Designed miniproteins, single chains, continued (2). Designs and how they scored, part 19

Each design is a single chain, and the fold is of that chain. pLDDT is the mean over its residues in the fold that is shown.

## One batch from the design tools (miniprotein)

Design m4628
Fold by ESMFold2-Fast:
Structure m4628 (fold): chain A 80 residues (1-80)
Amino acid sequence: EPPTPPGAQPDSLEEMIEALRRGLRDVRELIERGRVDDARETLENVRMALEVGLERWPDDPELLRLAKEAEELEREVERL
């Protein structure tokens, strides 16, 4: 099946979690490669998606864990 374009709203919690996990992996890879500006932009997109996800599924433990991971990555990027 064709890949969902960036910015398309996930229809399910599972799709949201998968998209967020991919985004966070991309942020970590960009940080490891020293591409700080790209990491910041990607992390901003992940944070916006997390806000949408948590608005829909505020009690989901996986989304809360991913939100915490994103906050940790944001602090790491701010120190670079």
Scores: mean pLDDT 78

Design m4629
Fold by ESMFold2-Fast:
Structure m4629 (fold): chain A 106 residues (1-106)
Amino acid sequence: SADEYKKLGDKYYDKGLQAEKQGKLPLALIYYWKSLVYYSKALLLDPNDEEIKKNFLKVYEKVKELAEKLENHTLLFLFNGVDLYINRGDYKKAAQLIVDMAESSL
């Protein structure tokens, strides 16, 4: 359910915050990425939930910031596509692109 994915997003976001506070930036990025994937899955099930959308954008900002700081070019390349959808107001396609990347064999 959307609520179940939202709770998993909340859980991994909190783990990301704890890792970031301890200076464990690669671990924080892993947890924030997991959080972003779960909020993306929640948003695909309930695309009009403004709270899920706000949480998605909040975690997306954290993942993007840490990807830039850690020079993760693979994520930064993905985010060029995600940014185009967000800028067009197409949050469903932005969320789908994140889920597709997370579930890819690559």
Scores: mean pLDDT 88

Design m4630
Fold by ESMFold2-Fast:
Structure m4630 (fold): chain A 99 residues (1-99)
Amino acid sequence: AAPVKASKEDIEEAKKLIEEAKKKYPGDWNKIVEELVKYLNSIKDERRREVLAQLLTILLTEEAIREIEEKNPELSPEEQEEIERVRARIAEARAQMEA
């Protein structure tokens, strides 16, 4: 599906939500994701929920990749190529949302 357009305020809100979830559950990605999903489900405005859901997916994937690289410095060439593909897809999705 094509990403929805996001405002600067939406991007800042998504970043704040991730930072607060990380403070509440440091190092527990499952709990961070659960907390963010609960917040999204509390939003009754469908468009706001969709924008934040897509932004959170993009930003959480970027953070997950960063943590995988930090914890696993000796990634295989196949794992490195897959990470690069995911990064390229995220960069395109983010550009489409910010354009």
Scores: mean pLDDT 77

Design m4631
Fold by ESMFold2-Fast:
Parts: structure tokens; C-alpha cells; sequence
Structure m4631 (fold): chain A 80 residues (1-80)
């Protein structure tokens, strides 16, 4: 488990506009996404920028967000 994962999640949830309701699987997928970015050597600023892009895409969705949706959006953000 990445040692700063909780810090990144706390920052995202506390400083972004109201987050869409995430399932437990969506929260797990978001944690895995942050961990993968950190393992790739991205800076804190780059990780937060990627999280902001994920949040913007999640905010366009209606209904409950699951882990597969978060994984799909994470892949799309990384391909940009």
C-alpha cells in the first residue's frame, strides 16, 4: 500500500467539489489508480491533476459509480 494514498484521498475528498457517490469497489479502484500513478514516478502535483480529470469525468455521470467505471475513466485519463 502506498504510504501517501490516504493523504491523496483525503485531499481529493476535502478539496474537490462534492464528489459523486462512490461504491466500495469504486473507492478501491480510485486507491489503486493513485497507487499506480505514484509507482510510475508521478509527482504529487501530477497525481492531483490526474485525480481532477477523473473527478471531472465522474461528475458528468448519473447514478452510482462502480469500480469498473472508475478503472475505465482512469485508463482514458492516462491515455491523454
Amino acid sequence: MHPRLGEYLGYALGNLPSMPKLSESAEKALREFIGELAERGLSKEEILAALNKVHERLATLSGEIDGETVRKIGREVLEE
Scores: mean pLDDT 69

Design m4632
Fold by ESMFold2-Fast:
Order: structure tokens, then sequence, then C-alpha cells
Structure m4632 (fold): chain A 106 residues (1-106)
């Protein structure tokens, strides 16, 4: 859940950068990578490094504006957060179902 919360924060920060024009997608990813390394969050570092690779491929193959790149980055982090939340909710649902079955067993 903490990883999902951090990915949602990063998605929101990418949206804000797109609105204000304050930072490029590349600058924002470098900022995120520094923060993740300082927190020693290896999984978050991996997700950010994958985002950097995808951004470079998009830049190479498409003529997108900086705003479009930042919005693509927001979508990426949002999707990664949703995958984690979905998995956690599925695991919790299974645990609740098992507990209810035990309590109602006659």
Amino acid sequence: SKLAEKLIEYARRAIEAARTGSKTAEELLEEFLKEAKEEKDEELVKIIEEAKKKLEEIKKNHNLSERELLLALAVYFGNEANKLLGKALQDLSAEITAAVAELEAE
C-alpha cells in the first residue's frame, strides 16, 4: 500500500508539472529516482527506471510535446499503482471470504 501511495503521489506530481510547465518529464524522473534511492525503495527505483526506458523509446519514435510526455508519465504511474491496489484488494477479499466461511461453518 505504501508503494501504491507513492506511485499515486508521483502521478499527481507529473500532472502538476504538465499544468505549470515547471519541469520536463526527464527532470521529474531524475527527481523521483533520487528520492526513491534516498528512501532505499528498490521496487520504486525499478519502476522509475522502467519509466525512463519507456520515455526514451517514446521520444525516439514519436514527436510528443513535453506536456504530452508528462501526462503519459502520470498515466504510467497511475496504472502501476492500480495494479498494486487491485492485487492487495484481491488478497484481502480472499482472506475475508475464508474467515466468513470458518465463522459460518456448522
Scores: mean pLDDT 79

Design m4633
Fold by ESMFold2-Fast:
Structure m4633 (fold): chain A 100 residues (1-100)
Amino acid sequence: SAEEERRRELRRELLEIQLEGYKKILAAKTKEEKIAHIEEIRRRVIELLERNGRFDLAAREEKATEEAIELVEKDEEGFDVMVRYYYKELEEALREMEEE
């Protein structure tokens, strides 16, 4: 259905934004660069979610962004481990979507 197709497209676009952003975070050399990439992911994700009427998810993304920035400041090594884990999970999720 058009509704299922729209949900799949939203999911794909979200995964692509996050994967691209996380790749940039992993390549970043400073906390300032990591935070800048987190802010850019937040902006793109919230804009996409709001365009699709998902204000509930947009609010959750804002909170997740605040928590991520705090983690970069307080435990950068723990943040880097988490981002490497999620990058792999996102890459696998996108691959599975493309194979079906």
Scores: mean pLDDT 86

Design m4634
Fold by ESMFold2-Fast:
Structure m4634 (fold): chain A 71 residues (1-71)
Amino acid sequence: AAAEVDRLAAEAESLGNKAKQAFKDGNYEEASKYYRGLAEALRRLAGLHPAFQPSADEYEKKAKELEEKAK
């Protein structure tokens, strides 16, 4: 495990919590930004450990849906 994995995992957890809170608050623009960040962090983790690929795909899709809803 590299320091990058630990950093990305911590970033993903933080972004996931922020995205969930923004979504609950009805702030779809902020939620979309946080879910996009989460998906990117998970996508980078998937490059190191393929087990993260389904989660990265799921949150990328959710970010796009929320971005459309925020318009």
Scores: mean pLDDT 79

Design m4635
Fold by ESMFold2-Fast:
Structure m4635 (fold): chain A 76 residues (1-76)
Amino acid sequence: GGEKMIELLREAAKITKYPEVAKKLAELAEKVLSGELSPEEAEEEAEKLKKENPEAFKAVEEAVRKVAKERLEEER
């Protein structure tokens, strides 16, 4: 589950105007999978990032949705 989100975030980083935010979100997800962070700690960091940079976070979410849509079309 989390592995697919990390891939989507890394692909989003290539197409978004805010690659730093996308990379930081991917890093948080990777740290959860490695056991360096709990899911709750990663969620708190993501919420803080969203509050500080709501425009950048929204742009990253749109990039992730675009990548996810393209991947769904490739899976068929």
Scores: mean pLDDT 78

Design m4636
Fold by ESMFold2-Fast:
Structure m4636 (fold): chain A 86 residues (1-86)
Amino acid sequence: SSELVSRAAGTAIEVVGTTTQALLDLRKAGASKEDIEKIEELGKEGAKLATQAVRSEDESQTQKLIEEALKKSEEIEKLAEEALAK
């Protein structure tokens, strides 16, 4: 549906925004290269899942891909918080 496609597109924007903010915060704080690379990889995975959600013609599959992309966003936020606490 057009509503579900809009939600998938919104999820892509959220994943990119979360990844960009985490990388900016980590780089400003002088976080390790390993922590930065972890966030970059999770961001790529989340963006890929969100893109697949936008392109999916199966509403059930689109919903599942949105949920998986949002889980990657949550993992990015958690890892960024842990890296900044060091």
Scores: mean pLDDT 87

Design m4637
Fold by ESMFold2-Fast:
Structure m4637 (fold): chain A 87 residues (1-87)
Amino acid sequence: KEKERKAVSYLVAGYIAYAAGDFETALDLLEKAVQYAKESGNKEFLKETLEIAKKILEDIIAQSTDPEVRKRAEELLEKYKKEIEKL
């Protein structure tokens, strides 16, 4: 419950940062959201969190012109896709 609340809070904050064009902050917040979702032990909640993070990462890759941001987002996207396949 507490870990799930933290994950949702970080997901929402990550989306807000993304919408504001703050892609580095969005990436940091998405990683925290996924970390808390993993710590929750709820596989369904983790899968939903990873799917939402995946969509935001795809949008960051499409919109960002910063090569380091794009690389980090691509690495996280591949990592989260593999984690979804294992669930």
Scores: mean pLDDT 88

Design m4638
Fold by ESMFold2-Fast:
Structure m4638 (fold): chain A 113 residues (1-113)
Amino acid sequence: SDKEIVLKAFEKVIDEYFKKHNKDIINSLEEFLELLRYIYEAFGAKVSEKTLKVDAKSLWTFLKNLFGTDEISKEQLKQFLTSLLNSHSLDEIAKAFNTTKEELIKKAREILK
């Protein structure tokens, strides 16, 4: 399904980020901001630096509360993404990236090649 393609692409981008930085956890807002920037750039998201910083703060606070920890693992991030894709349409996810569902799927396919 298109959701499976998008999920696999998100997981690949996350794996690439953690491998590049030789780590398996995020333990600060600053590191989470850089991870979110990496994801947004990989998918061609057209969001301002201000929006990215607001999104990073909100999502980091949410994830710490969700998992009850200030050290978020790669596996926990993948679990969150699976839950997000199961509870939201691709149109809703594409809107968060300021793009279309068709463009989001296209970028996901390019990432997975």
Scores: mean pLDDT 88

Design m4639
Fold by ESMFold2-Fast:
Structure m4639 (fold): chain A 85 residues (1-85)
Amino acid sequence: SDVEELIELFKKLNVKKIVIYANKNTPKEVIDTIYTAALALDIPIEIIEKENEEDKVELTKDKTLIIYLTSETTIEKIIELLKKL
């Protein structure tokens, strides 16, 4: 399950907060999957509307995970990016 894999990754990375930058054409399924994993871990999540040039993930020193989503994003790509952190 993509949700279970995200839960394991968020635990491994010690994520304390998630910020998602997404646009209106970003697949809802990707956002919902990330949201479900965050909710399962009681991690606060904020979704901000923004146009992004590429799918990208950043983890700050204070353990805020910032996820940039395009209209062409997939959950598999986001999981792959998270595994490289």
Scores: mean pLDDT 90

Design m4640
Fold by ESMFold2-Fast:
Structure m4640 (fold): chain A 91 residues (1-91)
Amino acid sequence: DNQREADALEEVGRLYAEAARALGLDAEAEAIERQTRAAAEAIRAGDYEAAQAAEEAALPALRAVQEALAKDPALRAALQARLAALAARAN
C-alpha cells in the first residue's frame, strides 16, 4: 500500500525533525522534512528510484541527529517511544 508506506515515512521524518529541533539542529530538521516529503511523494507516484535517492539524501542529516541523540538519553528515549508507538499503529 503506497499511501500507507508514504504516510508512515512522512511521520517518521516528522518525529526525527522534532528531535533535531529540540537538539538545536534546525538545518538538519529542515533537510529531513524536505527529503522525507520528497520520498513520500515519490512512493505515492510509484517512483521508487526517486524515493531511494531522497532517502539517501536524508542520511547525513539523520546521522547528525543520531550522534546528538547519543548525548541526550532522555530525548533519545522519548523519540524511541514515539517511533515504537508509530510502528504499533502501522499494524
Scores: mean pLDDT 86

Design m4641
Fold by ESMFold2-Fast:
Structure m4641 (fold): chain A 89 residues (1-89)
Amino acid sequence: ELEKLLEEAGEVIAEGSEVVRAAYEGKISLEEAAERLEELIRRARELLRRAEELAKTRELSPEEVARLVGAKIALIGLEIDLELLKKKL
C-alpha cells in the first residue's frame, strides 16, 4: 500500500531529523550522527523507490502526489544535512 510506504518513509526521515538535532546539541558525536544518518537515508531511499514504483501502477490523488513530493523534498534535506556533517569530520 502506497500510504504505508509513505508513512514509513516519513517516520525514517523524522528519525533522521532527530539524529541531526542530537548532533548539533552535542548529545552524540558527529561520526555517530553521520553513520546513523547514512543508514536512515538508505532506508528512506528504498521506501520511496518502492512508493514511486507503486505510483506508476495507478492514478494518484492530488493528496498522494503532494505526500510523495513532500517526502522526496524532506529526503533531499537529510542528504544535505549528511553532507554538511561529513564536512565537519
Scores: mean pLDDT 86

Design m4642
Fold by ESMFold2-Fast:
Structure m4642 (fold): chain A 87 residues (1-87)
Amino acid sequence: DPVKRLTQLYQLLGQASALILQKSSKEEILKLFKEITELLGVDVNASKEEILDALRKFLDELGVDEEIKEELLEKLEKIIDEVEKLS
């Protein structure tokens, strides 16, 4: 269900952003990142470009509004950047 997947994506992105803002544990942040990549159908070790492209494709197929698309892409990119710093 694409609507259910979009709702789950919003929840996971919000949770990951909150954990990053709170400077929560590396383990908690990485766990949510894995759940995000699994939801998008990409490997957790996929490149930043592959993960962002998977999100773009998913949102484009659903006809998601451009403002929402840009917001979600920006949030995911920030999460990827923080995860890379934890490696």
Scores: mean pLDDT 82

Design m4643
Fold by ESMFold2-Fast:
Structure m4643 (fold): chain A 70 residues (1-70)
Amino acid sequence: MDAELLRRAAEEIEAAIREAYPDLEITVEVDEEALTATITATNKKTGQSVSETMSLEEALEAAEEIRAQR
C-alpha cells in the first residue's frame, strides 16, 4: 500500500518534469522495501544526468507542491 502511494507520487513528479522539460529523459526506480524513489533526469542532447533519491515522505511532499501549483 505505501509502495503504491510512493509509485503514484513518483509518477506525478515524473509527469510534471516531462511537461516542463520535454528534452529530458526521465526514469523512475522505486525500491518497495526501502520505500524510496530514485528519479533520474538525462539531457538527451548532452548526455548529462542528475539523480535524486526521495523517501516516501519527501515524494508525497513534492507531489503536494506540484498539485498546489495548478
Scores: mean pLDDT 78

Design m4644
Fold by ESMFold2-Fast:
Structure m4644 (fold): chain A 69 residues (1-69)
Amino acid sequence: MSEERKKLLEELRKAIENGDAEKVVEIYRKMGYTDEQIERRAQILLDNPLSEKQREFAEKVLELLEKRK
């Protein structure tokens, strides 16, 4: 287990709490996730969000991934 991975997970958690979709995508990419994997995770969150803010956040993540095409 790397300390770098733990640091990325902490940054990811903070970005999610702030609804910072752009930063979340960047962190997932640094963790080695593909755009397809990130898109799938955002879609799962959109299907059963814990809050309205999390749904909006998931929509923004999907929009950012579409923009990159």
Scores: mean pLDDT 75

Design m4645
Fold by ESMFold2-Fast:
Structure m4645 (fold): chain A 67 residues (1-67)
Amino acid sequence: GGNKGTRVGAAARAMHGASPEAAGRAGLAASDLVKQGADRETVARAVAEESGLSLEQALEAVETAGV
């Protein structure tokens, strides 16, 4: 759970220029949802909401992180 969330935040920052604060929020949201067994689209929607990225950008970050 936690390791995947950290990778999602890192991918959002590296691929789409999310700020450290936005990447941190997105990573925490992704970690919580992955722990709950949420699907990739649900995780991507939360990442987009927390980071301000588009759903498409958030989905790319989530997929790159191996979620």
Scores: mean pLDDT 82

Design m4646
Fold by ESMFold2-Fast:
Structure m4646 (fold): chain A 75 residues (1-75)
Amino acid sequence: AEEIRAAVRAKDVEALAEYFQKIRDNPEDAQLIRDFAAALVEAGVSAEKAGQYIVRAVNGADPEELAREVVRDLE
């Protein structure tokens, strides 16, 4: 959980893309999804936007594209 928060706070595109990839590959991992959504909200992404990122990841959106969008939202 703390590793996810650290990656989001650091705006680490590579690490964020890896987490989106894990969510895409493991859409049933409710704990990973909750921890990642919470980390996005704690860092300043709206709850609505965090939810949209998760849904897009589950539906096969490109992890690197999602990671870059998150970093832009945190600026």
Scores: mean pLDDT 84

Design m4647
Fold by ESMFold2-Fast:
Structure m4647 (fold): chain A 68 residues (1-68)
Amino acid sequence: MREEEMKKALEEVKKKAEELKATGNEIAKTWADRVIEDAEKLAEEGVEPEKIIKSAEEGLKAARDLAA
């Protein structure tokens, strides 16, 4: 069901963001938190779970690049 898919998508995004936060870089932590917030907003707007995950992956990659 879409609701279960959405919950799993948000959990996956949070897990990946926490992995980035574990690197100890403060810039990475700040942007990882924003990625979580953006994913939650997209979920409230009814965006497809697959698109939310893809957007979060792109955001987390950008956060790593900014932290480097």
Scores: mean pLDDT 78

Design m4648
Fold by ESMFold2-Fast:
Structure m4648 (fold): chain A 84 residues (1-84)
Amino acid sequence: KKKQELAQQYLQGAKDAVEGLEKGRDDIASLPRDEREKGLKHAEDLVNGLSDKAVSLSGTKETEEQAKELRERAKEIIDKVLEE
């Protein structure tokens, strides 16, 4: 029970990080290049780390699929911001 609750908390944290990237996209794109790249790298590492922890704790295919979707979504947002 506690491991599943922690896995859901980590997965929610990853979702919150992706949502933050979407909402802050224009603000991040307006930053100087070095700060923008550093911020985007930090956000990517956060989403990946939280997703990996969720998968390691839950061991379910559903959590693995959600983690993959969150990583892909974060990468798409980051790639678009870097293109701008």
Scores: mean pLDDT 81

Design m4649
Fold by ESMFold2-Fast:
Structure m4649 (fold): chain A 66 residues (1-66)
Amino acid sequence: PSDEEIRLAGAAGRSAWELGASLPEVVRAASAAMNAKTPEEAIERAAGQLPPDRREAFRRRVAERL
């Protein structure tokens, strides 16, 4: 993974954790972000690992870190 992918995965995991996601959900969100080709795809894939009602809050939280 690139340094950019690692940084975005960290932001995704931390954002999920702050929104009350379980540890397995945090790990899945971070892993999904690392397997993406673009930052936009990484955020979308990570959000997809969370329940629908948390996805918009998650996107806002990740954007605040970037």
Scores: mean pLDDT 79

Design m4650
Fold by ESMFold2-Fast:
Structure m4650 (fold): chain A 94 residues (1-94)
Amino acid sequence: MIEVEKVEFPKNEKEDYKITVRTDAEEIAAGVVTVKNLDTGEEKTVQIAPDAKTVTFKNTFPYKDMKVEVSVQAYSVSTGRVSPRRTALFEVKK
């Protein structure tokens, strides 16, 4: 089984996103983290290495008062199955 266990959003400008992926011992997950600025439509994507359990994603809030969608999805390399997409909305308020 492959799932996105947790998405931790930055509380302030010094914190990064922290995404935790859970995989069974026999399943190696690759994955994709997408951060979308809902005000501009700009998207940034980072690949998750197959053996990485946690990915720290740099804070991408260059401007104040924006809405951001974080989407994460894991893929089983052995079975080709995709995890359910986990999406969360985050507002940067300053």
Scores: mean pLDDT 64

Design m4651
Fold by ESMFold2-Fast:
Structure m4651 (fold): chain A 93 residues (1-93)
Amino acid sequence: DLEKAIENLKKRGLDFVAEKLKEIAPVYKDLTKLSEYPYLSTLQALYEILGGDPKEVIPLSEMLPKIIDLAINTKLPDEEMKKRAEEFEKIFG
């Protein structure tokens, strides 16, 4: 679940990613609000950072569940995710 995803990200040294996931989760229930701000870009970035395929067409309603699953189960090395997160911080941090 979301709690385990956040704990796992923090345990792996991905505190920035964990904080962004925590910020976006309450917004996700409102698809109109989600599309109004850079929240959609944040969801896409989190998905890619955690090892998601950027070419995969994912419905917006499935995006957060997939991000949570990846945060718990991803096989990407911590160093690779940290590099992706650094690029994300330059754009959104």
Scores: mean pLDDT 74

Design m4652
Fold by ESMFold2-Fast:
Structure m4652 (fold): chain A 70 residues (1-70)
Amino acid sequence: SLLDTLSPEQRELFLEAVRRAGDDPEAIAREYARLALERQGATDPVAEAVALAEARRVTPALLEEYRARQ
């Protein structure tokens, strides 16, 4: 399971992103990346771009698994 491969911290941030952003995978991906970077205090545009690209890639599968467990 993709959700089970996440660290507890990553899973918490993903679930918080879902809570805040609602049902849109793009909005969830943006919020997930934002929350991860804020926890690190990151302001590097390259790190922000990389985090957002990764979040966009994984969010649809994570969201499908999350919904299947509800």
Scores: mean pLDDT 80

Design m4653
Fold by ESMFold2-Fast:
Structure m4653 (fold): chain A 60 residues (1-60)
Amino acid sequence: MSELAAYVTAQSLILVAEVEDSELVKKATNEIKKVMDDTSLSLEEKKAKSDEIVEKAIAA
């Protein structure tokens, strides 16, 4: 639980550092939170999905 909160915070900070577009960062951060709130996903799946969101935001 605390690990998931720390992970979301870390991914949000990475997005802010790598992507200057605040709207894109906000959208990606919200998608990461949605993934972390999904009770059907394992921690590994949540990390993989979050990494994909970060990668796409940076690439955009």
Scores: mean pLDDT 75

Design m4654
Fold by ESMFold2-Fast:
Order: structure tokens, then sequence, then C-alpha cells
Structure m4654 (fold): chain A 101 residues (1-101)
């Protein structure tokens, strides 16, 4: 199981958040664990208001490239809308760091 703790001192610029979203797209074929895809979808929900186009591209990549049913990804995304920006950013970074070579 994956666990993370939101970092209240984590300060990422919009450009840094976009780099993490791009890293997820570049490594989407490495997502073999359903829980990883669901955590990404949850982070996207929390980021959607600030990054609607970028989060949609990542979510579309999860639909196309992972074995996780669209309904489960959609439910995780909606759940993620309740996250604070810092919680969503912390979750995105934690998952993206596990995908980087």
Amino acid sequence: SLTYTPDPNLKLSKEEVKKYLDLVIENVDRIFIPEVALLIAEALGGLYDEFPEETKRVLDALYEKTLVPKKWLDEAFEKGKTLSKNEAISLLKAVADTLAP
C-alpha cells in the first residue's frame, strides 16, 4: 500500500506542478498498481481548478493506458476535489517521485 503525509512546507510553482503532471504522462505505462493510478486521479481532482487542461490530459492517459476502470478513476477524481491545493500537490509529488527512473 502507498501512504503519504502532506508537507505543509512544500511550495511548488505552477510550472513545477506542470512538470510533475508531464512526468506522470511520460511514465503512465509504468503504472502497474491500481492504487497508484487511483492516487494520481485523486491528486488531479484537487488540481483541476488551477490546471484544467493539464489534469484532463493526465486523466485521459490513465483511461487509455491503465487497466483501472474509468468509473473508479472518475470516483477518485471527484473525491480529490475535496483536497486542499497543498494536499493535492503533495500527493502528486509523492506518486510522481515513485515513477521517475
Scores: mean pLDDT 80

Design m4655
Fold by ESMFold2-Fast:
Structure m4655 (fold): chain A 73 residues (1-73)
Amino acid sequence: SMEDRKELMEKVKEVLRALGELVDAELQVKQAEKQNAPQEVIDELRQKEEEARKKLEEKVKELKELEKKIKEK
């Protein structure tokens, strides 16, 4: 249905946003390492990267569950 397509598109958008956040976090860690930032700063950025990775995994799971529900209708 058109409603199912809209819900799917919104979930895809959430996954893409979470992916962008992860890429940005990974780039921040890499830049801090290249600049020889203090270990404390690198550790904080790595924690943010891990949080972004978990958020992406959560959004991907939500998308897969939505796809399954639509397919089972």
Scores: mean pLDDT 87

Design m4656
Fold by ESMFold2-Fast:
Structure m4656 (fold): chain A 68 residues (1-68)
Amino acid sequence: MVIVQVVTANKAFVMGDLTIKSKTGTVAKSGEDIPAKSGDTFTVLDSSGNPIATFTVPSNGGTVIVDV
């Protein structure tokens, strides 16, 4: 297990504005520490629940910057 934190390059989005969801049903908010397995795929959802980005968990975790 690694820890991933999702942040946005666009400063119009603040912590908690985006929902991060795994294929297995894990749900978290942007800016939170998310326990994940390296290689897992997460979908980033906007405030209306629309998918806006997808990323794969890095081998060592860390910060994932979403360009939205």
Scores: mean pLDDT 74

Design m4657
Fold by ESMFold2-Fast:
Structure m4657 (fold): chain A 81 residues (1-81)
Amino acid sequence: LLSLDEAAERFKEILSQVKDPEVKKLLEEVFKGLVLAYLSGRLSETERAHLLALAERALSQLDPEVAAKFRELLEDLLARI
């Protein structure tokens, strides 16, 4: 079971490897949205589509190894909603 503390630590590690402040902002928006959905136990199709669009925009700007880590975190959080 993925805890929010574990998710936050994984996210901080990912952010530490990102230099572009605009990409960091996109990652933070996605992570915040996922955490809110996880805590509420709900995610509408509109919210999901919006978060996935922001995530893909960020992923396209990341090194492949960092992108893979973020994609895993994204999928782990979505699986708990």
Scores: mean pLDDT 83

Design m4658
Fold by ESMFold2-Fast:
Structure m4658 (fold): chain A 101 residues (1-101)
Amino acid sequence: VSTEEVEEFVEAALKQNEKATSEAEKALIQVKGFGSPERAIEAVITVLELKPLSDIVEDGDYAAILAEKDGRKVLIVASKSEEAIPEDVIKKLAKKVLSSL
């Protein structure tokens, strides 16, 4: 997966989020402040009834997965910190997830 493809994917997901009226309509879901990022991702998948497309990828204090809802791709990123997840971290995780497909 190229850097350009990852940047286009993340930008498209952020634009979709601007139009979303609920979490279920978002293309990028961020979960913060959970001691287990993997379990936070599992909870989001269960609650929003998402279909996993990739395995969960871990990177330090972060985890991510690519999932699908009604034909729409959703990137879920979870962090142990309550602080905003840096965009560069989101792009790094997106690259790992997309490369695992």
Scores: mean pLDDT 80

Design m4659
Fold by ESMFold2-Fast:
Structure m4659 (fold): chain A 68 residues (1-68)
Amino acid sequence: SMEEIQKLKEELKKVVDELEKKIDEYQEAVKNNAPQEELQQIVEEIQKLNDRLAELRRKLRAKEAELA
């Protein structure tokens, strides 16, 4: 339904915003010579957000295909 597509798009936007914020956080941590452990934690969070983004994109494509 269009409502489900709208909800998925809203969730995608939130995940993209969180991903952009984490990338900025990583860049700032690198600039400040943060410990390797801290950098690794940020990378792991970025990876989780990328996995979530891929899942949401797959769900959105499936729903859009039903309408096409």
Scores: mean pLDDT 87

Design m4660
Fold by ESMFold2-Fast:
Structure m4660 (fold): chain A 58 residues (1-58)
Amino acid sequence: SPQEEIENLRKAKKEFEAEMDKLIAEETDPDVRAHLEEVKKINLEYFDKKIKELEEKA
């Protein structure tokens, strides 16, 4: 169901965010850290877009 897909995406988003936050916190190179923050932002925007699309169909 769309609701189950939304729940799975929200869980995946939280897991991804937590993993990225750990990588960013452990990174000592500011250029690499900035790149990781950009990757995090892009992927979180993708999750939010997919969740919204499913919510609009529900």
Scores: mean pLDDT 86

Design m4661
Fold by ESMFold2-Fast:
Structure m4661 (fold): chain A 70 residues (1-70)
Amino acid sequence: SIEELLEEMRRLLEYVETNKLSVKEMLEILQRASGLLKQLIDSGDQEAVREGLKIVQKIVDRYMEILAEE
């Protein structure tokens, strides 16, 4: 369901915010989050897509911070 997809994305964001992750681990999470966002886009639910985009943006921001440390 759409709610289950959003809940999984929220869990990925929480994991990213609460753990010190490697670049490789961050890339794996970003790939998973992007796949979930694709499913939201395919659903056509505009509000769910908006929420998913906000989550992906926060994960991307963290990924870019970690890349800058390399």
Scores: mean pLDDT 86

Design m4662
Fold by ESMFold2-Fast:
Structure m4662 (fold): chain A 81 residues (1-81)
Amino acid sequence: LREEIIERGDKARQDLIADPERMREVLERALAILDEIESYLLSLSPENRELIIEYIIALVAEGLSDEEVIERAKKIAEELT
């Protein structure tokens, strides 16, 4: 799980750095999703919060819907608590 998230995050980061306009759109969507699941993040350690944030950015960059990203992020947050 952790290795998968890191790998997906690295790929998303490389793709987004190449496209600043898309990076802005992805980060805006990720910020909105983070706001919606803030209560889940506050229950986690700082290290696990960072992992969930990276996961959300990766999923948004991969083209998943906000609904799918929220569902997956909540599931992982529950597994990390």
Scores: mean pLDDT 81

